Designed miniproteins, single chains. Designs and how they scored, part 6

Each design is a single chain, and the fold is of that chain. pLDDT is the mean over its residues in the fold that is shown.

## One batch from the design tools (miniprotein)

Design m177
Fold by ESMFold2-Fast:
Structure m177 (fold): chain A 87 residues (1-87)
Amino acid sequence: TPAAVRAGRLLGPQAIDAAREAALKSAEKYNGKVNIGDVATALERAGASGEGVGAFIEALQEYGPVENGYVDKEAALKALDEIRAAA
């Protein structure tokens, strides 16, 4: 999607890899749900800009509903895989 392409170009592969690891750990902790705050924190620690983090959140919303700051693991991984392909 255009949002996933934008996120990939802004974040780059290293930040996306860190986000994917954070998403997997979050899903284990929250029984198949990914806390968006955990992933955003991982992106920031990997050096992502606020614009890059915002683009990630916009792209992620296209793959599944965000409820109380959580998204389904499968939706998060699909978003990350498409974002990674654009990086």
Scores: mean pLDDT 85

Design m178
Fold by ESMFold2-Fast:
Structure m178 (fold): chain A 75 residues (1-75)
Amino acid sequence: SKAELEKKFQRMLEIMRKNGVSQEELDWVEELWKTLDEEEFLEELQLRFALQVLEEAGKLEQAEALRAIAEEARK
């Protein structure tokens, strides 16, 4: 439902804020939420979060592979 999706969005913003994401970047995420459909937005958020987790863990090769897969999926 839209209410469940909105709750998930607010949860993601909280996680990003706790991970030190800047207010400017949080504002950008909110603009994406307004611009993209809800499915496309969730996919972009999940990709960005997964990339950040992998990069912070030093799994750079895995992060590059995930980025490449996402780029191919957008073609």
Scores: mean pLDDT 72

Design m179
Fold by ESMFold2-Fast:
Structure m179 (fold): chain A 68 residues (1-68)
Amino acid sequence: SATREAIKARVLARTNKVMEEEDARVAAGEISEEEALDRVAIESARIYVEEAAAAGLPQEAQGLLDEL
């Protein structure tokens, strides 16, 4: 559906930004690569829940959480 694809596109854009920010922190020696991966995983799940809720489809977020 158009709404589901829009949610995925927003999640991807926000997750990519988080990955870039965490990669920069690893390069700066502020966090480990393992810590960066954990943060990206947590933030991507949160981003999906937020974007699905903002779209009025909290059940889309629930489906993703059930797969995690």
Scores: mean pLDDT 78

Design m180
Fold by ESMFold2-Fast:
Structure m180 (fold): chain A 81 residues (1-81)
Amino acid sequence: SAAEQRRQQALEVAERLIEELERAVRERPEEIRREMAEYNEIGPSESAAVMAELIEALLNGDEAAKEAAKARLLELAASVA
């Protein structure tokens, strides 16, 4: 169905963004920490808050928190589609 296709596309985009984020944290952790500080001043939406949790987990090497935040982000992406 069209709804299933939109959900699949949203998940593919979210997975790609998560992969890019994991790579950015691995390659440029200081830049990512700086960007997080800027976002904290804005007062994030739910999606931005979950993204911040994922970045924090990646920076701290917290695998359990990373997987939880990643799953929640994918769930949010699926809910928008």
Scores: mean pLDDT 72

Design m181
Fold by ESMFold2-Fast:
Structure m181 (fold): chain A 94 residues (1-94)
Amino acid sequence: MPSMEEILEEYRKKVEEITEKAVKEMEEAGLPESAIEAFKVVAEHYEKEGLEALRAAESIEEAIKIKERNLESFEKAVKDQIEGLKRRQAELKE
């Protein structure tokens, strides 16, 4: 079973990877810098809240479940946000 430190490091690394990929997708889609900066703030909040939840876990098994749920939630939120921004940008061009 992984240590708590390994779980925290993996969570941090995966949040950073998701954030970096999302920023590149937003830049390639031509989304405004204000939207990208707002997303970065949200991503920092997800990292902070997730790390605090992981540190508060009573067991390694609980920490693994929290990590999995939080990463899944973050990936879904990122996808929904990008799709919403792209849709709004398209509507403004009509």
Scores: mean pLDDT 81

Design m182
Fold by ESMFold2-Fast:
Structure m182 (fold): chain A 96 residues (1-96)
Amino acid sequence: KKKIVPDEEMQKKLEQLLSNLEKAYKNKDWESAFKYLKQILDFLKEYPQAVPLLIEMLQENPSLAEIIKELYEKFKDKLSKEDQELLEQILHAVES
């Protein structure tokens, strides 16, 4: 479903999700890390306009980009083909 959300609110939501993901990753809580990764992907699928915003945030925070890359490698067999392609697109754009 397409919804109009202000960029500032989308950025704050992504920041909260990324913070939760980073905390789970640092605690080696892989179940929570996968859950938050999926929540980020689901959020991006509901609000595609947030994809460029996430890319910018990851370019400004290389440590978060590395966390997402490591989680992608760890969980790629558990991710749908669509989720894999979305993450690959984001990671490629961050490195460009």
Scores: mean pLDDT 82

Design m183
Fold by ESMFold2-Fast:
Structure m183 (fold): chain A 57 residues (1-57)
Amino acid sequence: AALTEEQVKEIQRRLGLEVTGVLDAATIKAVQRQFGLTVDGVPGPATAEALKKLAEE
């Protein structure tokens, strides 16, 4: 299961991160911090749902 480059860029823009289009550990940790999840840089099911939510609206 993969987010598109465009979805990753939208997430990075919304969180104020550098827009690289790469779903790296820094992007994952920023999403985890924003949603109050464990900040481990590992994309678990809760992190995947948070990523989808940010990519949509």
Scores: mean pLDDT 76

Design m184
Fold by ESMFold2-Fast:
Structure m184 (fold): chain A 60 residues (1-60)
Amino acid sequence: MELRERLREVVDRATEIAKELYKLTKEHDLSDPEFQKKIQELTDKLREAVEEVRRLLAEA
């Protein structure tokens, strides 16, 4: 069981997703449906990462 390594990976991934999401929301037209879909996908990934952390901690 490599909880520390898994947590590290999830945290790093979440941090990169958050940075990209913020950059996208600032530089692009938020009214574009395709762009909205990308934002939603990134937001969903970030949420999944948080839930994955909680799951790992609960299982440990």
Scores: mean pLDDT 75

Design m185
Fold by ESMFold2-Fast:
Structure m185 (fold): chain A 76 residues (1-76)
Amino acid sequence: SLQEALERLQRIVEGIKKGDELLEKNNLPERDRAIVETVHLLAQDPSLTDEEIAEILERVRAGQMTVEEVRARLKA
């Protein structure tokens, strides 16, 4: 629903803000940096479903997908 899409977008925006604060401290582990960069990329695509966003974020968190692979998937 539209309400669910808005809640998802709001969570992504809040994640971006928190990620920016962590990046500014220059002390973020590489995996956490990859997650933050992935959230930034996913926030730019309004066509993604909640399921697709959750899948991509989980794969990056688990080390099964790189930020570059996320970028390639979004360009397809």
Scores: mean pLDDT 69

Design m186
Fold by ESMFold2-Fast:
Structure m186 (fold): chain A 100 residues (1-100)
Amino acid sequence: SIDEIVEEIKKKLEKLRELAKTLDEELKSAVLSFIKKAEETLKKILEEKDNKKIEELEEEFSEITDHFIENLKKLKAPEEVIELVKEIRELILKLAELQK
């Protein structure tokens, strides 16, 4: 189950990376920064054994991603990009919950 969620996250991050190639420079830069943060957060959650630290990572990632989604909407990002970011957010939060 955890391995399946990790694989799904990786597939969605790869899809988002492909979509980033079709975006203007400002949106592309923003999306690539999000991908890096999501990858770093995924790695930290998988390596962390302290439930309180996992909770802090979950809260930080949720807040950063909510702000990012609002910025993507203001920049008129394609709906598919916004949907993938939301799906990645939900899967990472689900993973964090399962690691507790």
Scores: mean pLDDT 88

Design m187
Fold by ESMFold2-Fast:
Structure m187 (fold): chain A 118 residues (1-118)
Amino acid sequence: MKELDVTVIEPADSKAERLDAGVTVPPDTKVEKVRVHVKSATGKDVDIFISAPGDEVEVTVKADSPVKITVHLANAKAKEVKREGPAELEVKEITGDEMRAYKGDDLADVRAEMREAK
């Protein structure tokens, strides 16, 4: 059982009005938990597109600043959603076709890592 850890970082000297990030997990990998950490110094709105194959996943989002975060979750349903810090959080379930249509502008530095479940 696997956990997906995602860190989204606002680039230095970012000219973008929003931060966009995309993460795709291979379809043969079952994900039970997704953890997102957002580091935005300017409080820009953040859209995160995650393909996490699994029946139900726990989503935890942490932000270091007041920011609006929208997590777009493909190929899984959110079982539990937790928010840490001053962020406003929305989780949207999207189709695999909608995930494939995402063509992010690489407006954020993204680090994604698979871990064994705790």
Scores: mean pLDDT 73

Design m188
Fold by ESMFold2-Fast:
Structure m188 (fold): chain A 130 residues (1-130)
Amino acid sequence: SEDVEIARKLLEELFEAIENNESYSKLLEIVKKGLEELKKLIEEKGETEESREILALVELLENTLGFVVLGIENKESVDTILKGLDGAIDLLENLRRRALEKGLFEVAEIADKAIEFVEKLKEKIKKDSA
């Protein structure tokens, strides 16, 4: 579906950006752009159960990266930022389980990729703080 494809492309762009050691602000910019594309699709074609779950995943990624950007700007401890990311992973795992319960298997696959992205984000923060 078009909503799943937007989320898949968004995650592919995020994985490429983190591999290329892009800034946290650039990662947030990527998510915000994907979120705008997804919201426009939902407005034009109407809301489905699938599109609601994809929207929740992408909004959680925006909130997670916003938290990281703000935490870095405010000179928060690495431990505080990493605990926030662990909380984001727990929320993503809950969204994945909800998708599986609803039979939304492609949404669950996107959630798995989002969890993998947040784990890579944790590693980037550890490396940048060493």
Scores: mean pLDDT 91

Design m189
Fold by ESMFold2-Fast:
Structure m189 (fold): chain A 60 residues (1-60)
Amino acid sequence: GADTINAAKDSIKNTLEDNPVPSENIAEILQQVKTKFSSLTGAQKQEILDAVKEEALKFS
């Protein structure tokens, strides 16, 4: 649900803020997020992926 999505976004955001990753690793991170949350709908996955992408690019 929304709580799961928000928790995932916050966890990933905090991880990227504390441990910035090179831009070449962003695609791998996005794929891991997509796989890990396979129970979510496509729209929910896209919302998480968009949030991760925005945060990762901020530090690339």
Scores: mean pLDDT 62

Design m190
Fold by ESMFold2-Fast:
Structure m190 (fold): chain A 63 residues (1-63)
Amino acid sequence: MTPELEKEIEEGVEAVERAVKRTVELRALPSREEALALARRALADTPADQRTLERLAEQLAER
């Protein structure tokens, strides 16, 4: 695996995790649809292994 690809995946996961955390803390009303929208946006911005990223993002949104 290339270091660039691994870095992009890591950044995507971190971005989603941070966004979800902030939403939960500030609003205490997390919506699954909102979490999925954030995940898909991160995936669209990353030209890496979408399949792996989507799996991780969905797992994060699922709880």
Scores: mean pLDDT 60

Design m191
Fold by ESMFold2-Fast:
Structure m191 (fold): chain A 113 residues (1-113)
Amino acid sequence: EEVKEAVKELAKLLLEIAKSLGMEKAAEYFKKAEEEGDVKYILKGIEEFAKDLGVSLEEAVEIIGELVLLMYENEELAEAVREFLLAVLEGDEEKAKEAALRFKELLEKLKKE
């Protein structure tokens, strides 16, 4: 349950980024990821994000990490998002779960300040 909620929170951030950039297809998949907490929709969202920008999947992950850094001004949060997305690209379910939980913990700390 905790991992599923962490994936949903991460998907919510990715959805906000895709919407801000006008990426309709990426946003559609990230919305499904937010609703279901399933990393397969994160992967499909990243594929559409990369396609819209004309970049590799790895470059798309780096761009998203940089956007997260600009939004929150927090290097640890941006790194957790980057680690999660790379794990999803690699099909490493355990690393993806660990990174998603770390993201949620860091986000909760930022809300407390």
Scores: mean pLDDT 86

Design m192
Fold by ESMFold2-Fast:
Structure m192 (fold): chain A 97 residues (1-97)
Amino acid sequence: SKLEELIEKLKKAYKEKGENTPEFILKVLKEEGADFVADMLELAREISEEGAEEEEQIERAAELLSSYVGAPKEEVRRWIEEENWEKLKKLLEEALE
């Protein structure tokens, strides 16, 4: 799977370079075409730096995931709020393709 290949690539990079910085991880993710994962990490960094409230965090996450899977933002937001991880996991797998 693309996720397994990505994990092996990250392990190899860590072993060869000894670097595990957010910037290095983002670079590897983008080079491997895992744009969704790279964008999610960048969003998490921006939220952390800006000090966004929980409601804003959920909204931004729903917008990003919605853009990758084509599901309506309001539905994605509801699944996040309800902690519907089975639904979210399926969307995550779809976004990684």
Scores: mean pLDDT 67

Design m193
Fold by ESMFold2-Fast:
Structure m193 (fold): chain A 111 residues (1-111)
Amino acid sequence: AEAGPGLPYAEEAARYANEAGNAAYESAKKGGNSTSASAGGISAAGGSAGALMSGRQGTPEGGARGAEDAALSARAAAEAAKRGGKEGGEKAEKYAKEAEKYAEKARKAAE
């Protein structure tokens, strides 16, 4: 990656955080728990933005930090989605786990 070794992992973690946020939003629409699930979606979007900015610094440490922030935001979205309904919760949980996996890869790349 031209922007440094951490950026690809931060981008993947951010992508999964956005998917977890989308799942939380859809869960809110179906389950009627709109406030909690919407908060999870906003949190995931913020974490994704932070991850991309940190990855853009072109350092392994920046990428690792960004990916970790995205994974934390994805986890918050998954918990919010679970309050909205089982289907959305399960989908968001899957995306949170993927974001956490990329955060671990970014951490290892940073040594």
Scores: mean pLDDT 66

Design m194
Fold by ESMFold2-Fast:
Structure m194 (fold): chain A 83 residues (1-83)
Amino acid sequence: LVDEAIEHVKKGIKYADEGNYEEAAKHFRRASELFRQAGYDEVAGAFEKAADLLEKGEIGSKATNYTVAAMLIAVGERIDAEL
């Protein structure tokens, strides 16, 4: 589940870099669904917000910040405890 969610995050980032925001949002929504199934509700919520912003055409730092924060939380939950 988490590995599959991270794979969708990577694909979403790649599509966003290519300017394909609709496909990026689709992958972030799938990642959110998988993270929620794995019990990572906060991470899932962050990716849902990123997808919502991309779908509404609100492309910029806020959508990027939610995506980056969610990715860091997903891979660094044990590291975040140090902050």
Scores: mean pLDDT 66

Design m195
Fold by ESMFold2-Fast:
Structure m195 (fold): chain A 80 residues (1-80)
Amino acid sequence: MSEVEKKLEKIKEEAEELIQLVKTEELSVEELVGLLLRVIGMELDVELLSKNPEISKELLEEVRKLLEELKDLLLEKLKE
């Protein structure tokens, strides 16, 4: 895989791990806010990586979907 694809795969793995963490653990509001800011940073990294024409569109769409799922879970937990 290219370095760009390796970075995207790492974001995917981290997003999957964080989704599992948010679903299984009781997190404080401070921890949830911290994770939300991290997800926003990951989304910005993904958009930067998406400018590379060598990147897999399938992997890109999969990672974007995972980040949206994670963000939605965090926002729901913060909402109550």
Scores: mean pLDDT 83

Design m196
Fold by ESMFold2-Fast:
Structure m196 (fold): chain A 54 residues (1-54)
Amino acid sequence: NAPETPEQRDAYLAIRDAGRRLNLSDADNWEALAARDFNVELAGLELGKIANAR
């Protein structure tokens, strides 16, 4: 998956570091962003839930 807009790219870069700390895949990061319409705060919460489920 690749960002199509600068806003999507910025959101991805912000969430990437959080996902990396949680040992989640790039696909998990993109799914969290897409599920939350690229809202970084909500995507961060979604990543936390995914990590807690593992």
Scores: mean pLDDT 75

Design m197
Fold by ESMFold2-Fast:
Structure m197 (fold): chain A 67 residues (1-67)
Amino acid sequence: AAEQAALDAAGARGETHRRLYLEVKRMKEEGLSDEEIIERLAERFGPEVARNIVEAVKLQEKFDAET
């Protein structure tokens, strides 16, 4: 029960991260700069969290390209 609840919470977190990743990639495909993407995300999450999201996406893209 407790283990299943923890897995469900982790799954929901992973799903949110995937949605944000796809959203950031879509904005990049539309020609937005990293700074413009941070500004848009900062309206929703604040500037510190927005920078962390963009940095995480860039790190994931680098990992995917190298693996």
Scores: mean pLDDT 71

Design m198
Fold by ESMFold2-Fast:
Structure m198 (fold): chain A 78 residues (1-78)
Amino acid sequence: MKQYNIVAKVEGDEEKVREVAKKMEEAAKKTPGVKDVKAFVSGNTIGLSVTAEDEEAAKKAAEAVKKVPGVTSVELQP
């Protein structure tokens, strides 16, 4: 498995950002080929450290994260 980073921007206050971070983590964990997900919050930016089988699984996780309500942008990094 390989590690990837998903970086997302979220609109809202600290409580909303925290709730969205939890939903993003769950969405990524439900993606086929994803084994582990760790969420990090910095202001309105949420980073997910994702352990995935390959880049395609990581891309699918990023797409799942983008569909979470409150997420305004998503970037996938190796």
Scores: mean pLDDT 81

Design m199
Fold by ESMFold2-Fast:
Structure m199 (fold): chain A 96 residues (1-96)
Amino acid sequence: MDAEKAREYAKKAEELAKEGKGKEGGLYAALGGGYADRAAKKGDGRRAKEAGREAARAGTLAAKAGKGQGAISGTGGAISGIGAAITGGLVAGEPA
């Protein structure tokens, strides 16, 4: 399911960020946020909210690990994840 893919990409993003690969981590965090948003639009609000939160956290870690383009990519991933978490929460009737 899309929420499951979102969580998988968020975990990969976190691992890449821990290795100092902020650019790659940020890109995977953005992918995680995108899949979480797709899950929310399909009515899987609760899992989408959780996956979006994980993507946002991974994107934030990637932004901190990266410099220049890596920091920008990580920030984009964090924003994408936050947006998906909010949308998922709204669909589920829960706070973000």
Scores: mean pLDDT 76

Design m200
Fold by ESMFold2-Fast:
Structure m200 (fold): chain A 58 residues (1-58)
Amino acid sequence: SAEEEARAGDALAAVGAPDGGTAEAGRKAIQLASRGDPEGAARAGAVGSRATAQLAGM
């Protein structure tokens, strides 16, 4: 639904990928993990995965 798409967009924006796809959130997670920020990496990865699942579930 449009509401779910808006939530996915907000989630991507929160992770630094406002108009990007879930792939950008995934790349951000890898980058944060390689810098030694496992909490940031986990958050970015979770946001990207959840946004993808919401869009695919529509």
Scores: mean pLDDT 59

Design m201
Fold by ESMFold2-Fast:
Structure m201 (fold): chain A 103 residues (1-103)
Amino acid sequence: MEKLEEFLEELEKAVEELKQTGSPEEIQQAADTLETAAEALKAVADGRSPQEVLDSIKDPGKRAVAKAALETMLSLVGEDRELLRLAAERYAELAQELRETLA
């Protein structure tokens, strides 16, 4: 739990800094990136294999984002689907916060 909490705190800090210093285009791209990561993490938490999730993503850029997020989270929490779900929810929340900044 501690490693995941530290990672999520660093992610939250990066998002907050981007909200203050980022351009609208950078904020939109970051929101899209976090949402793609959240969807991939949730799919694995729901019992899909990482390979099945990556193979389901048609866009190469989104696939690369999903792969990076899965590799990072699996290194931090292993196969703990409950922690993967928690990470997915937090990524989705941060994506929404960034989108709200654009309104």
Scores: mean pLDDT 84

Design m202
Fold by ESMFold2-Fast:
Structure m202 (fold): chain A 125 residues (1-125)
Amino acid sequence: VSKEDILAEIDRVISLLEEILKDSPNKQKAIDELRRIFTGAGRRPSPAEAALLRILEKVYTGQSDLLPEELRKLAPKVAKLLSLLNAGQYDLITKEEIEAFIELLRLIKQHLESMTDEEFARFLA
């Protein structure tokens, strides 16, 4: 999976989260798609989706002492959101938790964009 594929997947997930925040006509489809990506319900993750899940796992397990302070501050709210998605309790997810997830993804995107291809390959290993 290329860095560009993962950046595109981050943008797609941000768009899904924004559909939920805006209470758009696509809100329910956005919730269903996020649940599919983060719980594996319905179909197998794409290579880009699987790579994004691996990046999030590294953020939550603290495998990078080099993570910006802002990422560490957002991680608990996003972990709670992902736990609620996994449990099927998406009606308990707050607007603040969705906003925290969007911000975490934007920070991950900026961090990945600053990496060389060699740094990116090591980060995914």
Scores: mean pLDDT 78

Design m203
Fold by ESMFold2-Fast:
Structure m203 (fold): chain A 100 residues (1-100)
Amino acid sequence: MEVLDRLEEQVEEARRLKLGPEEEHEALLEAIRLVRSLDEEEREKLLKEAMEFLGVKEEEVEEAIKRLKELGYSEEDAFTYITVHLIAAKILAEKYGVKE
């Protein structure tokens, strides 16, 4: 919960400062809401679906988690960060036709 609250605060701050596209902020907020509503097993399934849609390999996710852990994140927090960002990228691509 704490990592999701922090991510939401960061996105809302970016919106207030008018940093980046509104479509990206909306996709991130939607991804955060989805992840909050799901249990651990449902989150893992949705992550795999986002990875398949985006063409992201398991090795890339494992490397990203390892790097976040080196920066002091727990494995659970690192997994949640990567899950939110990949789901947001999938939402953005589906709704707005952009690869990002």
Scores: mean pLDDT 79

Design m204
Fold by ESMFold2-Fast:
Structure m204 (fold): chain A 98 residues (1-98)
Amino acid sequence: EVSEEALQLQLERIEEIENAEEVTREDILLLAAALLGSPSPEVRLAAARALQKLVPKVEDKEVLEEIVPLLERALEDEDPEVREAVAKTLEIVEEKLK
């Protein structure tokens, strides 16, 4: 169970990562974990959108390869907006791995 305060803190952390000048492997994996593990559709959607925005900036192909199976699992999310953002993120990742 997540308190309203804890949800707000997660959303703020995701927004900080999304707007950071440098994105680390740890940041990308944290967003993937939030996308797959959060009981809140708002947090999962925020994580999916942050990944969509940040993945074009990720130069580490090993990190991109690591998140592919995680994004594929997130395509089964119950929220259609989460599924759409994840699908777009996968398109970007697959293009970068060519």
Scores: mean pLDDT 82

Design m205
Fold by ESMFold2-Fast:
Structure m205 (fold): chain A 65 residues (1-65)
Amino acid sequence: ALKEQALAVARAVCPKCADLLENLLDHGVQAAKQLNEMDKALLQGHVVEKLPADLALHLRSLLDS
């Protein structure tokens, strides 16, 4: 449910962010290490603030990896 909600939000605001977010949710820190600074900025700027608080905290933790 949370994953599906996050992906729906990401697809609505930034289709590229949806692919990045799905990879992060499926592979965690390993996927986060493969992100460049531009991709991290896109997720932080367009997706994080639109998510439920618990999921936003989890995503921030992954992006800070």
Scores: mean pLDDT 75

Design m206
Fold by ESMFold2-Fast:
Structure m206 (fold): chain A 62 residues (1-62)
Amino acid sequence: MPPAALVRTRDLGGRVELEVFPGVVNAGPFAGVTLPPWVNTEDRTLLTLPREAARALLDSLA
């Protein structure tokens, strides 16, 4: 299994920035979140998505 990744979000007013790291969150609002397989968890990845896409992604992980 690929390692779990950390996800952090930032609202930019019309887009959402997602910061993804390899590993497991031990604390914080995204502890235990699993990412979809299209997210590269090998390296720290910074993604910018439209608000609707980011919301759908986060909702699917809840």
Scores: mean pLDDT 55

Design m207
Fold by ESMFold2-Fast:
Parts: structure tokens; sequence; C-alpha cells
Structure m207 (fold): chain A 79 residues (1-79)
């Protein structure tokens, strides 16, 4: 389900947060794709979360995904 895809992405990011404070936008895209996001939606979310920067804070990314859960689930359903 769309909820399972988002929850998998959050789980992968929570594991990554134990190893590093920051990840690249490209690493976030790969994590989202591993969770089941399409290429287009993964790139859209990663670009939005990074504000167009090359790196982002992992814990902040998790917080934003959780805060915007319903909007992100809707994007996944339209994939």
Amino acid sequence: SAEDILNKAIELLEEKSKETEFISREELIEILKEAGFSDVVAELIATSLSGGKEELNVKEAIEILKKNKEQIIELIREM
C-alpha cells in the first residue's frame, strides 16, 4: 500500500540517521526508490526536502515526511 511504501522509507531513513547526520539528495532518492517510490516522485520529494541543495539533514527529512504523511501518501497513490 501507499502507507507501507512511506513507512518503509521512514524506516530506512531512521536506520541511516544512526550512521550519519546528513545525506546527499541522490542518496535520499535511492532510499525512496528502494522503499517503492517511482523515480519521478522520489526526485520531486528529495528536491522539495533539500530545497534544491545537494545535502539534507536525515532527522529533518524524517520529520517533514511524518508531518506531510497524507500529502505524500496521495502522491504515492498517483504513481
Scores: mean pLDDT 86

Design m208
Fold by ESMFold2-Fast:
Structure m208 (fold): chain A 68 residues (1-68)
Amino acid sequence: SLSLQEIDDLLSEEEKKELEEKVLEKAKEAGIDGLNLEKLSPEQQEKAKEIIKEGLEEARRLALRALA
């Protein structure tokens, strides 16, 4: 499996920026602006963690495609 460091090395700066923008947009749609976890309710923190997890999974998919 790919580590976070390996994913970072495989993705371009542009791809990283696009992923960050997508994660922030999805957080906004969920009513969570900026992903500041300590300012959120426990329920909102769980939603934010799920959004971050989805972003990391997308980053892994892009990194794997770069290796293909």
Scores: mean pLDDT 73

Design m209
Fold by ESMFold2-Fast:
Structure m209 (fold): chain A 84 residues (1-84)
Amino acid sequence: EEFRERLKALIDGAAASGLPPLELRITWESADGEVREETIEVSPDPATREKAIAKLDELVKEMEAAGYRLTRVEVRPLEPVTLT
């Protein structure tokens, strides 16, 4: 729950900065030391942003249920930033 709110705030902050579509890169680690990375594309459009957060919520629940722990989240713009 806290993780979802943090992701939403991070996406909202990026959108407020006028960034183009973003890529969220999420890293998971199992108890056996297996590392898995997933990527989610997020648009600054509010409706698309909410859908991306919901998709992330499902992914987080799935991975944690499988015994993976979230170790890293990073945000990357997919295209150059232009502000007016």
Scores: mean pLDDT 68

Design m210
Fold by ESMFold2-Fast:
Structure m210 (fold): chain A 81 residues (1-81)
Amino acid sequence: MDSELLSKAIGYIIAAMGDIFQGRLALKKGDKETAIRYFEEAIRHAKRGLEYAKKGNDEGLAKVAEKLKKEGEKGLAEAKK
């Protein structure tokens, strides 16, 4: 496995998790604009994490990144209502 690629994948996955947490917190406060921005960032970070996980041949990290992407997309759909 390419350790540099996996390190980047992990970094983006952690960023996506933080973005999802902040987006959900913004939704609880009724701040839809802030929630939209965080969920859009979460999707971007998750996509990058997925790219690096696939290049690093780590199927487990790829699955985590895909799940975070879906969570970000669901949060974004909720925030846009």
Scores: mean pLDDT 88

